# Ledger of designs, part 80: designed miniproteins, single chains, continued (2)

Each design is a single chain, and the fold is of that chain. pLDDT is the mean over its residues in the fold that is shown.

## One batch from the design tools (miniprotein)

Design m6777
Fold by ESMFold2-Fast:
Structure m6777 (fold): chain A 86 residues (1-86)
Amino acid sequence: SEELKEALEKVKEAAVKKVEEENIKDLTTEDLNTIILEALEKEMDEELREKVLKELSTGDLSPELKEMLLEIRKAVLEAAEKLRKE
């Protein structure tokens, strides 16, 4: 849905902003997961977040959600890498 896509775009922006503002140059898998989860809690309403978490727990991810989550992970990793180069 357009609502889910808009919410996930805001999650991506919030996650990237946290990396940049806190100057997080090195990311473990645990750090990456924590940053994304905190951004989901901050930027998504409870109902939409519960739906996303349910799909994650069952492994029955819609292609749209899977692509958007991969884009969020990629953006966060690229932000950290950019900080290491500057």
Scores: mean pLDDT 78

Design m6778
Fold by ESMFold2-Fast:
Structure m6778 (fold): chain A 89 residues (1-89)
Amino acid sequence: LEEIGMRILEVASQITLILLQKKKEEEAYRIMELAMEAVYKLVNLKDVEGALKLIDEMISLARKVAGNDEEVKKLIEELERLREEIRKI
């Protein structure tokens, strides 16, 4: 769980940096907030369903604000893979 949590934060950090470069500061900070809450639910509370809901919100927000960016698309695909790994827990 800790390894998956670290990967969520790594992907979220990359999305956040891209959004900050695009001057989408509010959305960038929201992605990081959602990621931190998802990791807390997954690793500390063992709330798999709560973590998955927050990851879905991150994917939706990233797609809405930067879904046309090729780097963001790759990072969304990584979040979708992490979501599938979490669902198998």
Scores: mean pLDDT 87

Design m6779
Fold by ESMFold2-Fast:
Structure m6779 (fold): chain A 120 residues (1-120)
Amino acid sequence: MSEKTLELMEKALDLISQRKFDEALKVAEELIKNAETDEEKAMGYAIRAVVYELMLDFEKAYRDFVKAEKLAPNSPLVEATYLAAYLAARGQREVARKVFELIKEGKYDEAVELGRKALP
């Protein structure tokens, strides 16, 4: 995964935790634009989908969920990305950071396991 993609993901998670949704959308769009692979692009759509859901724009959220699934079906990276974004949104900043660190290290299955355990 590119350094730029990781930087943008971390920034998006921080903005989500602060409820700065308009800024988080712009960062997600930049991540989509700078993505080097379909899986990285799916990660950007996953982040943007969660932000739209938090803004109660369910039509745009569903559109981006479908795009993420099409680009990277059954991807542990995309699932870990959803989990990190939801944890950040819920104020579980420490766990969201640990999920992000596992993603950064390429430990996607471990990131998914940690994220699922933290969400009810």
Scores: mean pLDDT 89

Design m6780
Fold by ESMFold2-Fast:
Structure m6780 (fold): chain A 63 residues (1-63)
Amino acid sequence: SAHDEAIEAVRARARQYDEKSLQTLVDQFEAAVERLRQDPSVSAATRAFAERLLAVLKEVLAE
């Protein structure tokens, strides 16, 4: 799917970051996702996609 292709593109780009820069990106994105969790106007689909992106960034950081 287009979403799966977008996820793999993000994973490939994240692997190009150094560990410190990737950690900063994860921290910033985690804060952004937390704001989305607290916003009732955000669709469940948008929240699910943001959570999936955060999980992918954390997986790359754990490599």
Scores: mean pLDDT 83

Design m6781
Fold by ESMFold2-Fast:
Structure m6781 (fold): chain A 99 residues (1-99)
Amino acid sequence: SSRKIKLLQEAKKIVEDGRRQALNEKDSEKAAEIMAEAFRKAAELAKKAGAGRSYSTAVRAAGVALGAKGWSPDEVKDIISLEADEVLKTLDEEIKKLE
């Protein structure tokens, strides 16, 4: 479905843009909040697209990002990058299934 592919591509862009913004944020707590919001928005788009694995992965990633707010700046950047990579991987796999 072209509509579902468009939703998943939009979710991918939100995660990529959110990661870039979060990694350039000097305040680690704000970085975690930016990334959590990006994952939450990506989860909503994945749900609308029927991409259950991307939805559950993005929901988990948002929770992990929020849980990291008390961590060191380097630890927050590391976990944000790891969680973003996992969400993006699931989005790419779901897009491939629809092509």
Scores: mean pLDDT 89

Design m6782
Fold by ESMFold2-Fast:
Structure m6782 (fold): chain A 104 residues (1-104)
Amino acid sequence: MLDLAKKIQKLADEGAKKVSSDKNTVQKIKDLSKQMTTNAKNAITYLMLRDVDGAKKYIDNLKSSVDQLVSTLEKAGLTDIAKKIKDLGDKMVDSLESQRDAIE
């Protein structure tokens, strides 16, 4: 789980470097990447507490932050990085959903 978040963070940082002249886009990428990491950590915390509703909320927020990050990167012309982040984000979401289902 944390390894997937770390890989996404590295890809987001790579994207930010490629658009470094666009300070607004760099800031948006950084903010969304931070939100994604926070939502993933919160989802894990609620899963550990066996709180299904709390876990679902943060998994849904994670999906939203991944989609917003992907959209931001695509609009910046970083289509390859956006696709890689989407693939890793979907794997992270699927893993958390499976863990949520397991706690009944």
Scores: mean pLDDT 85

Design m6783
Fold by ESMFold2-Fast:
Structure m6783 (fold): chain A 74 residues (1-74)
Amino acid sequence: KVEEIAEGLVEAYLAVGLTDKEKLEEVSRRMAKELEEALKIDPEGVRERVRRALEAARPYGLSEEAIEKILEAL
C-alpha cells in the first residue's frame, strides 16, 4: 500500500515536469507513510482531502489519470 502510493506520487510529480527523480522518490515515500497511518484513522476523510489537493494541482499539469492512480493506491 505505502509503495503503491509512493509510486503514484512520483508519476504525478513527473507528469507536472519535476525532474529530480531521487528527491521525488524520497518525498513520495515519506508522504505515503504518513497517508497510510492517517488512512487507518479516517480512510474516507483522508481520501477526500487528498482528492481535493490533487484537483487543486490540475491547472499546473496533473491529469485525471494521475489523480485516479494515486487515489486508487490509497
Scores: mean pLDDT 68

Design m6784
Fold by ESMFold2-Fast:
Structure m6784 (fold): chain A 74 residues (1-74)
Amino acid sequence: SPGDQLEATLNEGFEAVKLLEEKGDKELAAKALQHFKGLQPQFDQVLSQVPADRQPALRQKRDDLLARLEKLAK
């Protein structure tokens, strides 16, 4: 389902961010942040197809992923 696909993508994103945090690679984190921000319109489009009860949790995971990337890119 669209929700399961987004959840899988976000979980892969969290694994990638964890590796970036362990490396302390600010330049790579900044590039990842730029790329992930560029994907937000597509994320929102797919999210609109997800049942309303699942959307808040997926938005929260997305926001957490962005926040962690922003913190690393500083």
Scores: mean pLDDT 84

Design m6785
Fold by ESMFold2-Fast:
Structure m6785 (fold): chain A 66 residues (1-66)
Amino acid sequence: LSDAQIRALFRAHDTNGDGTIDNSEWIALMQQMGLSRDQAIAAFQQYRDANGKIDYAALLQAVRSL
């Protein structure tokens, strides 16, 4: 996936436009990228912030490590 495709998917799941996505939005995004639900859950636990959210920078780090 290109950076533009990753950004487009992030925007589609960032329903309130605050630059973060929650656990359910993250799982849906990761599954669209070809990851299993279990892989998505593991990655969310690794990259989530203190509020249980993933921002775009954390998403890029996760994708680059997968």
Scores: mean pLDDT 76

Design m6786
Fold by ESMFold2-Fast:
Formats: C-alpha cells, sequence, structure tokens
Structure m6786 (fold): chain A 71 residues (1-71)
C-alpha cells in the first residue's frame, strides 16, 4: 500500500508530466496534506483506473481540503 507521502509524490509527478507550473504543484501538495488517507487512496485509484483525469483529481482534492478546513 502507498503511504500518504507516496500518494502526494505520485500526484506531484503526474502533474509535472502534464506540464503544470510549480505554483500549481506546490498548491496541490499543500491541499493533499489536508485530505484524509482514505480519500487520497480513492482519488489515486480513480486516476489509475482511467475513470478520472489528473485535473479532475486536483479539483476533487481542492473540494475535499475545503471540507476539512470547514470542519
Amino acid sequence: MMSKEEMIEFFVAELRKEGAPEEVIERVAALAKKVSLEKLQELVELYKSGKMSIWEAFLALSAEALKEELS
């Protein structure tokens, strides 16, 4: 199983492959740290299975981080 740190590194690497600027990558890493391990695993699986693009995963991470901040 991937650790939370490994999942964050995975998203960072995939965004770099898509040509995302460093400011976006830094923001994604910060947001991912606020999200639960279970939700990160769900998003990684959806991306790896082709059911979600990396940008859809970023939007989902942003929404989940906002929920954590409001809790």
Scores: mean pLDDT 78

Design m6787
Fold by ESMFold2-Fast:
Structure m6787 (fold): chain A 90 residues (1-90)
Amino acid sequence: SREEMAQRIREEAEKLIETIKDPRLQEIMRKAVEVAIDLLLKDHASTDMVMTAASVKAYELGKEKGISLSDIDKVAQALLKIIREVAEES
């Protein structure tokens, strides 16, 4: 179910966030995860739409906080992998 997918995304993302040393990157990833989960549960968006929204949020917030594109990309790619793998298993 979408609720099970959202729970899995949250659990996998929190495990990854725990390994991130930069608190700004942790905040960016948490905000991107919330956007993904809200879209998945409330708007019945496709996996591709959820992934796009999460990525856009990570890049926008990362740029606002002065994070390097390399670090933003790494966080965005890790989150997209989690969303894709959870969707594939569901």
Scores: mean pLDDT 83

Design m6788
Fold by ESMFold2-Fast:
Structure m6788 (fold): chain A 65 residues (1-65)
Amino acid sequence: MSLEEQVAALEQQIKASTDEAEITALVAQLLALAKASTDPKVAQKAAKVVLEASKEIEKRREERE
């Protein structure tokens, strides 16, 4: 299995999930994969998904204070 396929699978799971704890865990897995990956394409794609998810979570935090 390629790292690109693994990143795509995690991205799909994050988008499909409505559980905040589950999304946080999946984001952590993507972030770890991005940092460990030696393939710049895989790392960049994973980092983009993590950044988008993190920005959405941050906005929710601001709404709650």
Scores: mean pLDDT 73

Design m6789
Fold by ESMFold2-Fast:
Structure m6789 (fold): chain A 76 residues (1-76)
Amino acid sequence: SMVRERLVRGAREAQRASEEVREVTGDEQLSNRMRQEASDYADRALLDPSEVDRFQRTVDRIVEQARRLVERVRRE
């Protein structure tokens, strides 16, 4: 289903973002919180399709936060 495809894609994006935060910044606690937040919203969206957009917004926020953190650490 389209809902399942969106959830799988979003979960993969959040997973990649959280792993990059852990690997680049060493912040395991933040990485774990990012994964947990994405998982919680994915679980809601599995039970209620109206929550899919909220899940996607959460994933987009996590990805953007990770990008900013990684860029800050890597910037000379």
Scores: mean pLDDT 86

Design m6790
Fold by ESMFold2-Fast:
Structure m6790 (fold): chain A 59 residues (1-59)
Amino acid sequence: MTILEELNVTKEDVESIEPGKDENTFKIKLKNGSVVEIELPEGMTAEKAVEFAKKALEA
């Protein structure tokens, strides 16, 4: 499953994906104006998670 599917969000609902305030967090901004922040496991950076999420958005 893509990371967007795990969050019950489709690529059509996503406005942007950005790093969070901390190195291990990232945020997904939805077209309806909602923002979802995710805390990543130890060893995974927000930049890496944003890359994976953007790749899933293109799929």
Scores: mean pLDDT 66

Design m6791
Fold by ESMFold2-Fast:
Structure m6791 (fold): chain A 77 residues (1-77)
Amino acid sequence: DIFSSDAAALAGQELLIVAIDMILNDPTFSRLNPESDDVLKWRKEQAKKIIDALKNGDKEELKKLIEEENKFIEEER
């Protein structure tokens, strides 16, 4: 049990997934940044893992995934 409201947490994660899918399906973005294609796929996979961890109530896995995301943001940006 990570959040006081599972519905709010799920809605937030689903919105992030939709945003990632929109970016991945933008042919203009893919054409301008071919080297980032694997990066975008990795981001989508991480988001799905976060949703799965939330559904399973796996606090340790969720914490690890958040740390990986933060590390990626710091190294990439």
Scores: mean pLDDT 59

Design m6792
Fold by ESMFold2-Fast:
Structure m6792 (fold): chain A 90 residues (1-90)
Amino acid sequence: SLADKIFSDEFKEKIKEIVEKYVAPIRDKLPPHLTVDELTKIILDYLAKNKLEDITFDEFATRLGLLPLDPEAARKIFEEVKKLYEEYKK
């Protein structure tokens, strides 16, 4: 199914890679609880309950807790996740 394809181990690892890429440079700005694993879980849980194409950047960034800390990092994660999600829907 599409859900099996989107939530495969490969997809989860790619989401984690995106998060690590943009979180690593700002790690010192983040609260200790906003780990790469936690942010990855938040994204995967959100995608399981919502269609990414139906959400705004502000809602996504607010759910990650990144909007007040680094809006640019939040935007880059959003765009990369959206691109990956659309690619896996093929």
Scores: mean pLDDT 76

Design m6793
Fold by ESMFold2-Fast:
Structure m6793 (fold): chain A 71 residues (1-71)
Amino acid sequence: SAEAEFERLVAELRELAKGLPPREQTKVLFQILAIRSEVYLYRRSHPEDTDAVLQEAIAQLRAILAELRAR
């Protein structure tokens, strides 16, 4: 499910972040928090569109993961 993929990507990003310098680790954790907060707030207003917002969030998490893997 999209929910499972979202949580898997969050877990993968958190693990990858552990290998980064403290400043970069903090940035990644803040990006995850911002994305998760956006999904949470959107769901309260648009419960029927939860799949769409999750797919956008998944795309954002994948972009962050790709950038970190390139370092």
Scores: mean pLDDT 82

Design m6794
Fold by ESMFold2-Fast:
Structure m6794 (fold): chain A 73 residues (1-73)
Amino acid sequence: MVEEVIEKAKEAVKRLEEAGASEEDLLAVQNLAVRAIALAGDPRASEEEVRRALEEFLEYAEKVEKETLEKKK
């Protein structure tokens, strides 16, 4: 579980960096990624909490990616 969350977070951040996302957008995405990773590694967190945090992170990262690509055109 933790490995999958870390891998998805790394890929999303890398895509945003390559696309030219702003430092503010990268920081926001990284904060959501850190939250999801922390929950995935926390024995006190439920699988549902981890899934929701991951989904929130991925949705936000996708939104930032689209906005960044539009700005670069």
Scores: mean pLDDT 77

Design m6795
Fold by ESMFold2-Fast:
Structure m6795 (fold): chain A 83 residues (1-83)
Amino acid sequence: DPIDKRLISAVKNQDYNTLENILVDEVIPTRPLPVIRSILRGLHLELPSIKKTRELLLNLKKKTTSESHKQIIDEVLLELFGV
């Protein structure tokens, strides 16, 4: 999957701006909710900065307009960061 390859590359490069753009524009609008949840959990495991990963997820929530997507992001934030 070309999106998955670009996502993996951005994670390896710690390119948070490219990660945010791919997630907002290509992943969140096109993937099922369980797949989105799995990807967001994976970011926490793969990215070295807990603070920057949390900021990324908060930015994703701010940039989404869908209530169901906001809820999934909130559930992941609560699971990974306790708030």
Scores: mean pLDDT 85

Design m6796
Fold by ESMFold2-Fast:
Structure m6796 (fold): chain A 65 residues (1-65)
Amino acid sequence: GTRVVLQAKKDFTLVSSPPIKLKKGELLEAEILEELPDGTLVIRLLSTGQIARLSKEDVEIVEEL
């Protein structure tokens, strides 16, 4: 998938195990594995290798790695 820097547009919690809380403006480096038709992104966190899900409306792609 595409490696990107995502920025949180609001405070929200990633659907991951364990759950990861993000604050508005926080950056995360991720690989986008899949975009689902409902707007869910399936990502892999580059720092940990964990798979997580989030809504694409809650983040902005600020950089492609």
Scores: mean pLDDT 85

Design m6797
Fold by ESMFold2-Fast:
Structure m6797 (fold): chain A 85 residues (1-85)
Amino acid sequence: MALELAKKAVEYASRGDLKKAAEYIEKAMKSEDMTSEVASRLTSAMLIMMERSRTPEEKEYVQRMVKAIKDDMDRRGLPRLPLSL
């Protein structure tokens, strides 16, 4: 389920495992059961990854993933959380 994948993404991001966090984000995005709750958890995982990214390469990777997820959510018509970024 996308929700479980999104929870794992948050868990790995919180541990500083950016590669595994990204992998679970991609898996959740490909799931048919994408909901606003899943999108919220993916947004949280991305914010944690941005905070924990240290190299220019890690920061660029996370920024590209954040953009891809937002674009996909827009395409699916999912409600966005208030962007206080």
Scores: mean pLDDT 71

Design m6798
Fold by ESMFold2-Fast:
Structure m6798 (fold): chain A 70 residues (1-70)
Amino acid sequence: LSAEQKAKLRELIESEPEKTIAEIAKELGISQSSAAAWVSEGTGLPKATARRMTGRELLEYERERLREVL
């Protein structure tokens, strides 16, 4: 994914947290597989799980992980 595509995905994840990563990718015209792979790389979760994850679940996961690292 390009840096611009990642930025757009992040914006929609925050604006429309009810949508899955696959749905957000489809809305932006980005490959669902590429979006799921990007989330998988960032979270360490399987690509199939990343694809079905909602924006809210991703944001909560990142918040929890950040708390553990700090």
Scores: mean pLDDT 77

Design m6799
Fold by ESMFold2-Fast:
Structure m6799 (fold): chain A 77 residues (1-77)
Amino acid sequence: SEIDALVDAAVAALTDPEKTEALLLELKQAALAAGASDEEIKARLGEAQIRALRKAAELGLISEAEAEEGIARVRAA
């Protein structure tokens, strides 16, 4: 699943930012090549980031307050 892959990549960004940035870029380019619009990619990345932030808080990688702040920033973008 595209969303599951983006969520896993976003969670990994909290532990290895350089490798995850490259993976997220590859996923974005693959989606563009498949005919997804920039707005569709932005919406899916936003959903994946929100899910990743919630999962990271559940796993104890970040605090619940950090997750809520991150989610608010994603929703505002």
Scores: mean pLDDT 70

Design m6800
Fold by ESMFold2-Fast:
Structure m6800 (fold): chain A 80 residues (1-80)
Amino acid sequence: EPIFEVEIEVTSKKTGTVNKVKEKLTKEELLERYSLILSDEQLKELEEILEELLKNPGGTKTKTFETDEFVLKVTIKRVS
């Protein structure tokens, strides 16, 4: 099963605090995790990025998502 390495830089709009998180997730785990944070439109964009990376092993994509409370800079790399 393809594994993605996800590095996320989360910036709080209220405090300006930046937190970095790094995880290894499957496509399904990644979509489930971010469905609680991202809008339906943003989640669809994330799914399209994952589909593109499935066709290009070893590829890396960076996308910035903005919510009411946070700015999420997401870097996704297919590692297997």
Scores: mean pLDDT 81

Design m6801
Fold by ESMFold2-Fast:
Structure m6801 (fold): chain A 63 residues (1-63)
Amino acid sequence: SAIEVVARYGAEEVARALAEAGASEEEVKRISEETFRRMLAQPDVLAALEAAAEAMREALERL
């Protein structure tokens, strides 16, 4: 489905951003998996994209 493709893309981008920011491998896996699941739970593609963007921003600011 379109949501699954978008969720996969979003999780990969979050993983890359966190790894580049110096997050541990375990944190990268945990947060990217959580982001993927949260995106899949959204009612539509736009909501999924917004969830990914917010998750990335929050995680990067926390590091």
Scores: mean pLDDT 80

Design m6802
Fold by ESMFold2-Fast:
Structure m6802 (fold): chain A 76 residues (1-76)
Amino acid sequence: MVHPSFLALPEEDQKKLDELLTRIEIYRDDPEKRAKELEELAAFLKTLSEENRENALAYIDSVDPELAKEIEALLK
């Protein structure tokens, strides 16, 4: 079942978030490429409204709590 926080996002933002999370997973063993994808995820989240950013972070935390902590640190 798809998480309600993900479904609350606009379709374009859902696609972008899914793409970025997929690339982070693909590059899990490549620190340089993974770091680049984390930067892109953080930049994407900063373009969202506060409500949409909270929904995106809630979804990330539901699928990968460790990744959620990493990305929250980058948003400071």
Scores: mean pLDDT 81

Design m6803
Fold by ESMFold2-Fast:
Structure m6803 (fold): chain A 94 residues (1-94)
Amino acid sequence: MEEIKKKVEELEKKFPEIPEMVEALENNDEKKIEEFRERLLKMPKEKQLEVLAGLELYGILKALEEYKSPEVEEEVKERLEKIEKLLKEKKISE
């Protein structure tokens, strides 16, 4: 659990957009959600995938911290490995 909180902090530092998007989703703020979608569409495709992968991981980590479910913990481990492999493969995309 301590490790999860640390990874959440690392994701927030790497992708500042993620905390804002998660807050908008938690508050069901459709206007902010749409604004972030428009911003993502203006980004390069590779950057869009990184932000979306980070957002998915961040949401799962936050859910695990809140719900403390063994099922969610297992899902987090699997997704974390997949995302890390994807990002590692794309060390240099240019």
Scores: mean pLDDT 67

Design m6804
Fold by ESMFold2-Fast:
Structure m6804 (fold): chain A 99 residues (1-99)
Amino acid sequence: SEAKDRFIEEFLNLFDALESLGYSQREIAELAGISQSTLSRLRTLARNRSLSQDQAVLASYARNQLILALHREGYSAAQIAEWLGVSQSTVSRELRAAG
């Protein structure tokens, strides 16, 4: 679906932004609540547009978990939105929906 494709692109954007800020793949995996090997595999498959439907769902889950974890770490909705490439209001709505 278009929403899943968007969430996968946002997952990749967030991962790339976090690495640029000095986060290791290990630290990103801990924030996402999945293993480093799973996260690394999802990133590779997402970049190659080779995700199965189940893997696309898992990548979307990892994106959502990263947003929640970063907010708990003290990052603002505005900062998270910049990393995702979306509006602050989008992140604020998603954070509210997750609570």
Scores: mean pLDDT 82

Design m6805
Fold by ESMFold2-Fast:
Structure m6805 (fold): chain A 71 residues (1-71)
Amino acid sequence: SMEEAEKAIEEFIEKVEEFRRRLGSEEAQRVADRAYAAADLLRRRGKGEDVKKVEELIRELEAAERELREQ
């Protein structure tokens, strides 16, 4: 539903903003910028099929955050 898509986009944007604030690396910035642009596109289109792409980007962001946290 559109409500579920909007929720996913909001959660994604919040994660991207937290990621940007926490990590100052150029790599983190590129991931955040790409994720934000994708979320903006999905918000404008409102397609249910695009929710899967948001989920993929959230997983990518989470994986990148985990990699950066590993010492």
Scores: mean pLDDT 63

Design m6806
Fold by ESMFold2-Fast:
Structure m6806 (fold): chain A 87 residues (1-87)
Amino acid sequence: EDQVYKELQSQIDSALSRMDDYIKKGSMAGVHNYFDQVMNYLQQAMQKTSKEVADKLFQYVVDQLLASSSPVMKARAQQMIQDREAA
């Protein structure tokens, strides 16, 4: 489980970094593709780890997106929070 958490966090960090790069380039298609990858990694965490580990990874992603100066990244964080509250 710890190994799965570290692997998913590393993959998420890579995807978030690429999202930021595509925002700077003005490529919303690139941003969307890497955000979908982040969401897929969070779904994998829910399936392969405990609720506590998945919740920590979710909060990590939200915190990273909210720390961004980009309105696009902040909007994605708000969407994630709303979707979780609705589920």
Scores: mean pLDDT 81

Design m6807
Fold by ESMFold2-Fast:
Structure m6807 (fold): chain A 65 residues (1-65)
Amino acid sequence: NEKEEEIKKRLKEKFPEVLKALAELAGVSEEEVLDGIGRSAVESGLSIEETEEKVRGLGESMGLL
């Protein structure tokens, strides 16, 4: 799914610290976190931009941004 791959690429580029923190918290790899977010975004009908905004908000709430 091209949309899922574009979401994963953007999140990896813009929010590496958020992905790292989520991976450590969940006890999984950063790639598994990216796969989970990308899949959930597509299943929920979120745009690429909406997904990016939600991850930014999460990072801000966690004190990472």
Scores: mean pLDDT 83

Design m6808
Fold by ESMFold2-Fast:
Structure m6808 (fold): chain A 102 residues (1-102)
Amino acid sequence: EREKALRVIDELLAHPKGHYVAEPFDPELYSITSFLPKWYSLSTIRDMVLRGEITTLDELLDKLNEMLEAIKRIYPEDHPVVKAVEELYKLAKERIREIKES
């Protein structure tokens, strides 16, 4: 399960649009935006998989959905970041489906 989860997250990190959410939010910016929804970056989600905090593909997909919903609350629907995260989530959902059907 961990190896499969790492494969999915590594594909998202390698994606051309992955850079929008690859790294954690700036801690200094976070201190002034603490009222905004929190999200975990792709690199933080990857670390959670490595630490065993995410143990299933469903838990991985849930964390990616939390990221998408948080980003949609921070940015307008037409913002490039929202479109990028929607594309990444769709890709992850499709890859997880393929892995489960194999």
Scores: mean pLDDT 73

Design m6809
Fold by ESMFold2-Fast:
Structure m6809 (fold): chain A 85 residues (1-85)
Amino acid sequence: MKKEVEEWKKKLDDYLEKAKQLYKDALSGKISVSDAIFEIELIEGMVRIMLGVANVIGDEEMKKITEEALKELEEIIKKLKELEK
């Protein structure tokens, strides 16, 4: 990968790890499911901004990895919302 794509992927991976940790903390009762959803939706917002930036840059690899990260965040949020029912 180009160095810029590697640095971009690392930022996305850091966001995904935070979201996964929030999911685990909610499952263990360390935080509320509602708090976990709120925090992960903030992370999703940041990643959506990154997708907008990737679109402006026109780097297809950055766009693809950002879209994959968004999909994974949306799956985590969906699972948490199912637990809140």
Scores: mean pLDDT 86

Design m6810
Fold by ESMFold2-Fast:
Structure m6810 (fold): chain A 64 residues (1-64)
Amino acid sequence: GKEKIIKEIEEMAEKLDRSENPEYQMLGGVLSVELAVMKTLNSSEEDYKKLKERLLKRVKELEK
């Protein structure tokens, strides 16, 4: 459900923020802010799935 996806995104944000790579640290910080805003706005499960997809795409781009 929605809570599971939120927790998965939170775990990904924490891992990125703890990275020694400045690009990953920045992505983690931005993601944490986006996640906080989405929680406040009571965003849908679909919105969180889209956020996770965007995150995975950004990580893939940074690995190239």
Scores: mean pLDDT 81

Design m6811
Fold by ESMFold2-Fast:
Structure m6811 (fold): chain A 74 residues (1-74)
Amino acid sequence: SHMEELLEKIKEEMEKRLKEIKEEADRNNWSTAELFSKMWEAIKELVEKYKIEDKEVMEEFDKFFLEKLNEILK
């Protein structure tokens, strides 16, 4: 479905952006607060970019974000 295709694109871009942010944080010795703030800004940008207004897409987006956040914080 178009929703599944959209969700996969959002997940791919989220994972890429979170990885880039983590790598930048490691290079620049960011605090946990700075890292978290930058990740939150990236999430807001993705919501705006893809106009995420559909409840199903938003719920799956939130689940994926939490999974990736847990992975990054290990």
Scores: mean pLDDT 78

Design m6812
Fold by ESMFold2-Fast:
Structure m6812 (fold): chain A 79 residues (1-79)
Amino acid sequence: DDAELQRLAERIREVQDFGKKKALEALDKGYSPDKAVDIAVEAAKPKIEEVAKEFPHLDEKELIEDVRRSAQKAVDDYL
C-alpha cells in the first residue's frame, strides 16, 4: 500500500524535524551540544510512540536512533 508507506514516511519526517527543532532550541537556551541532543530525543519519545502505534511493524528503537542522528547532525551543522 503506497499510501500507507507515504504516510509512514511523512510521520517519520515530522518526528525527525521535531527533534531537530528541540535540539536547536536547547542550544539557544545554553545547553551543551550533547545535552541538546538528549533533550531532543526525550522530547520526541511521545511522538515516536504515537508513530509506532499507528504503524505496529515499525522498529521503535530504530526510529529513536534516526531521531538522535538527525538531532546530532542539526547541532553539528549549527556551528
Scores: mean pLDDT 86

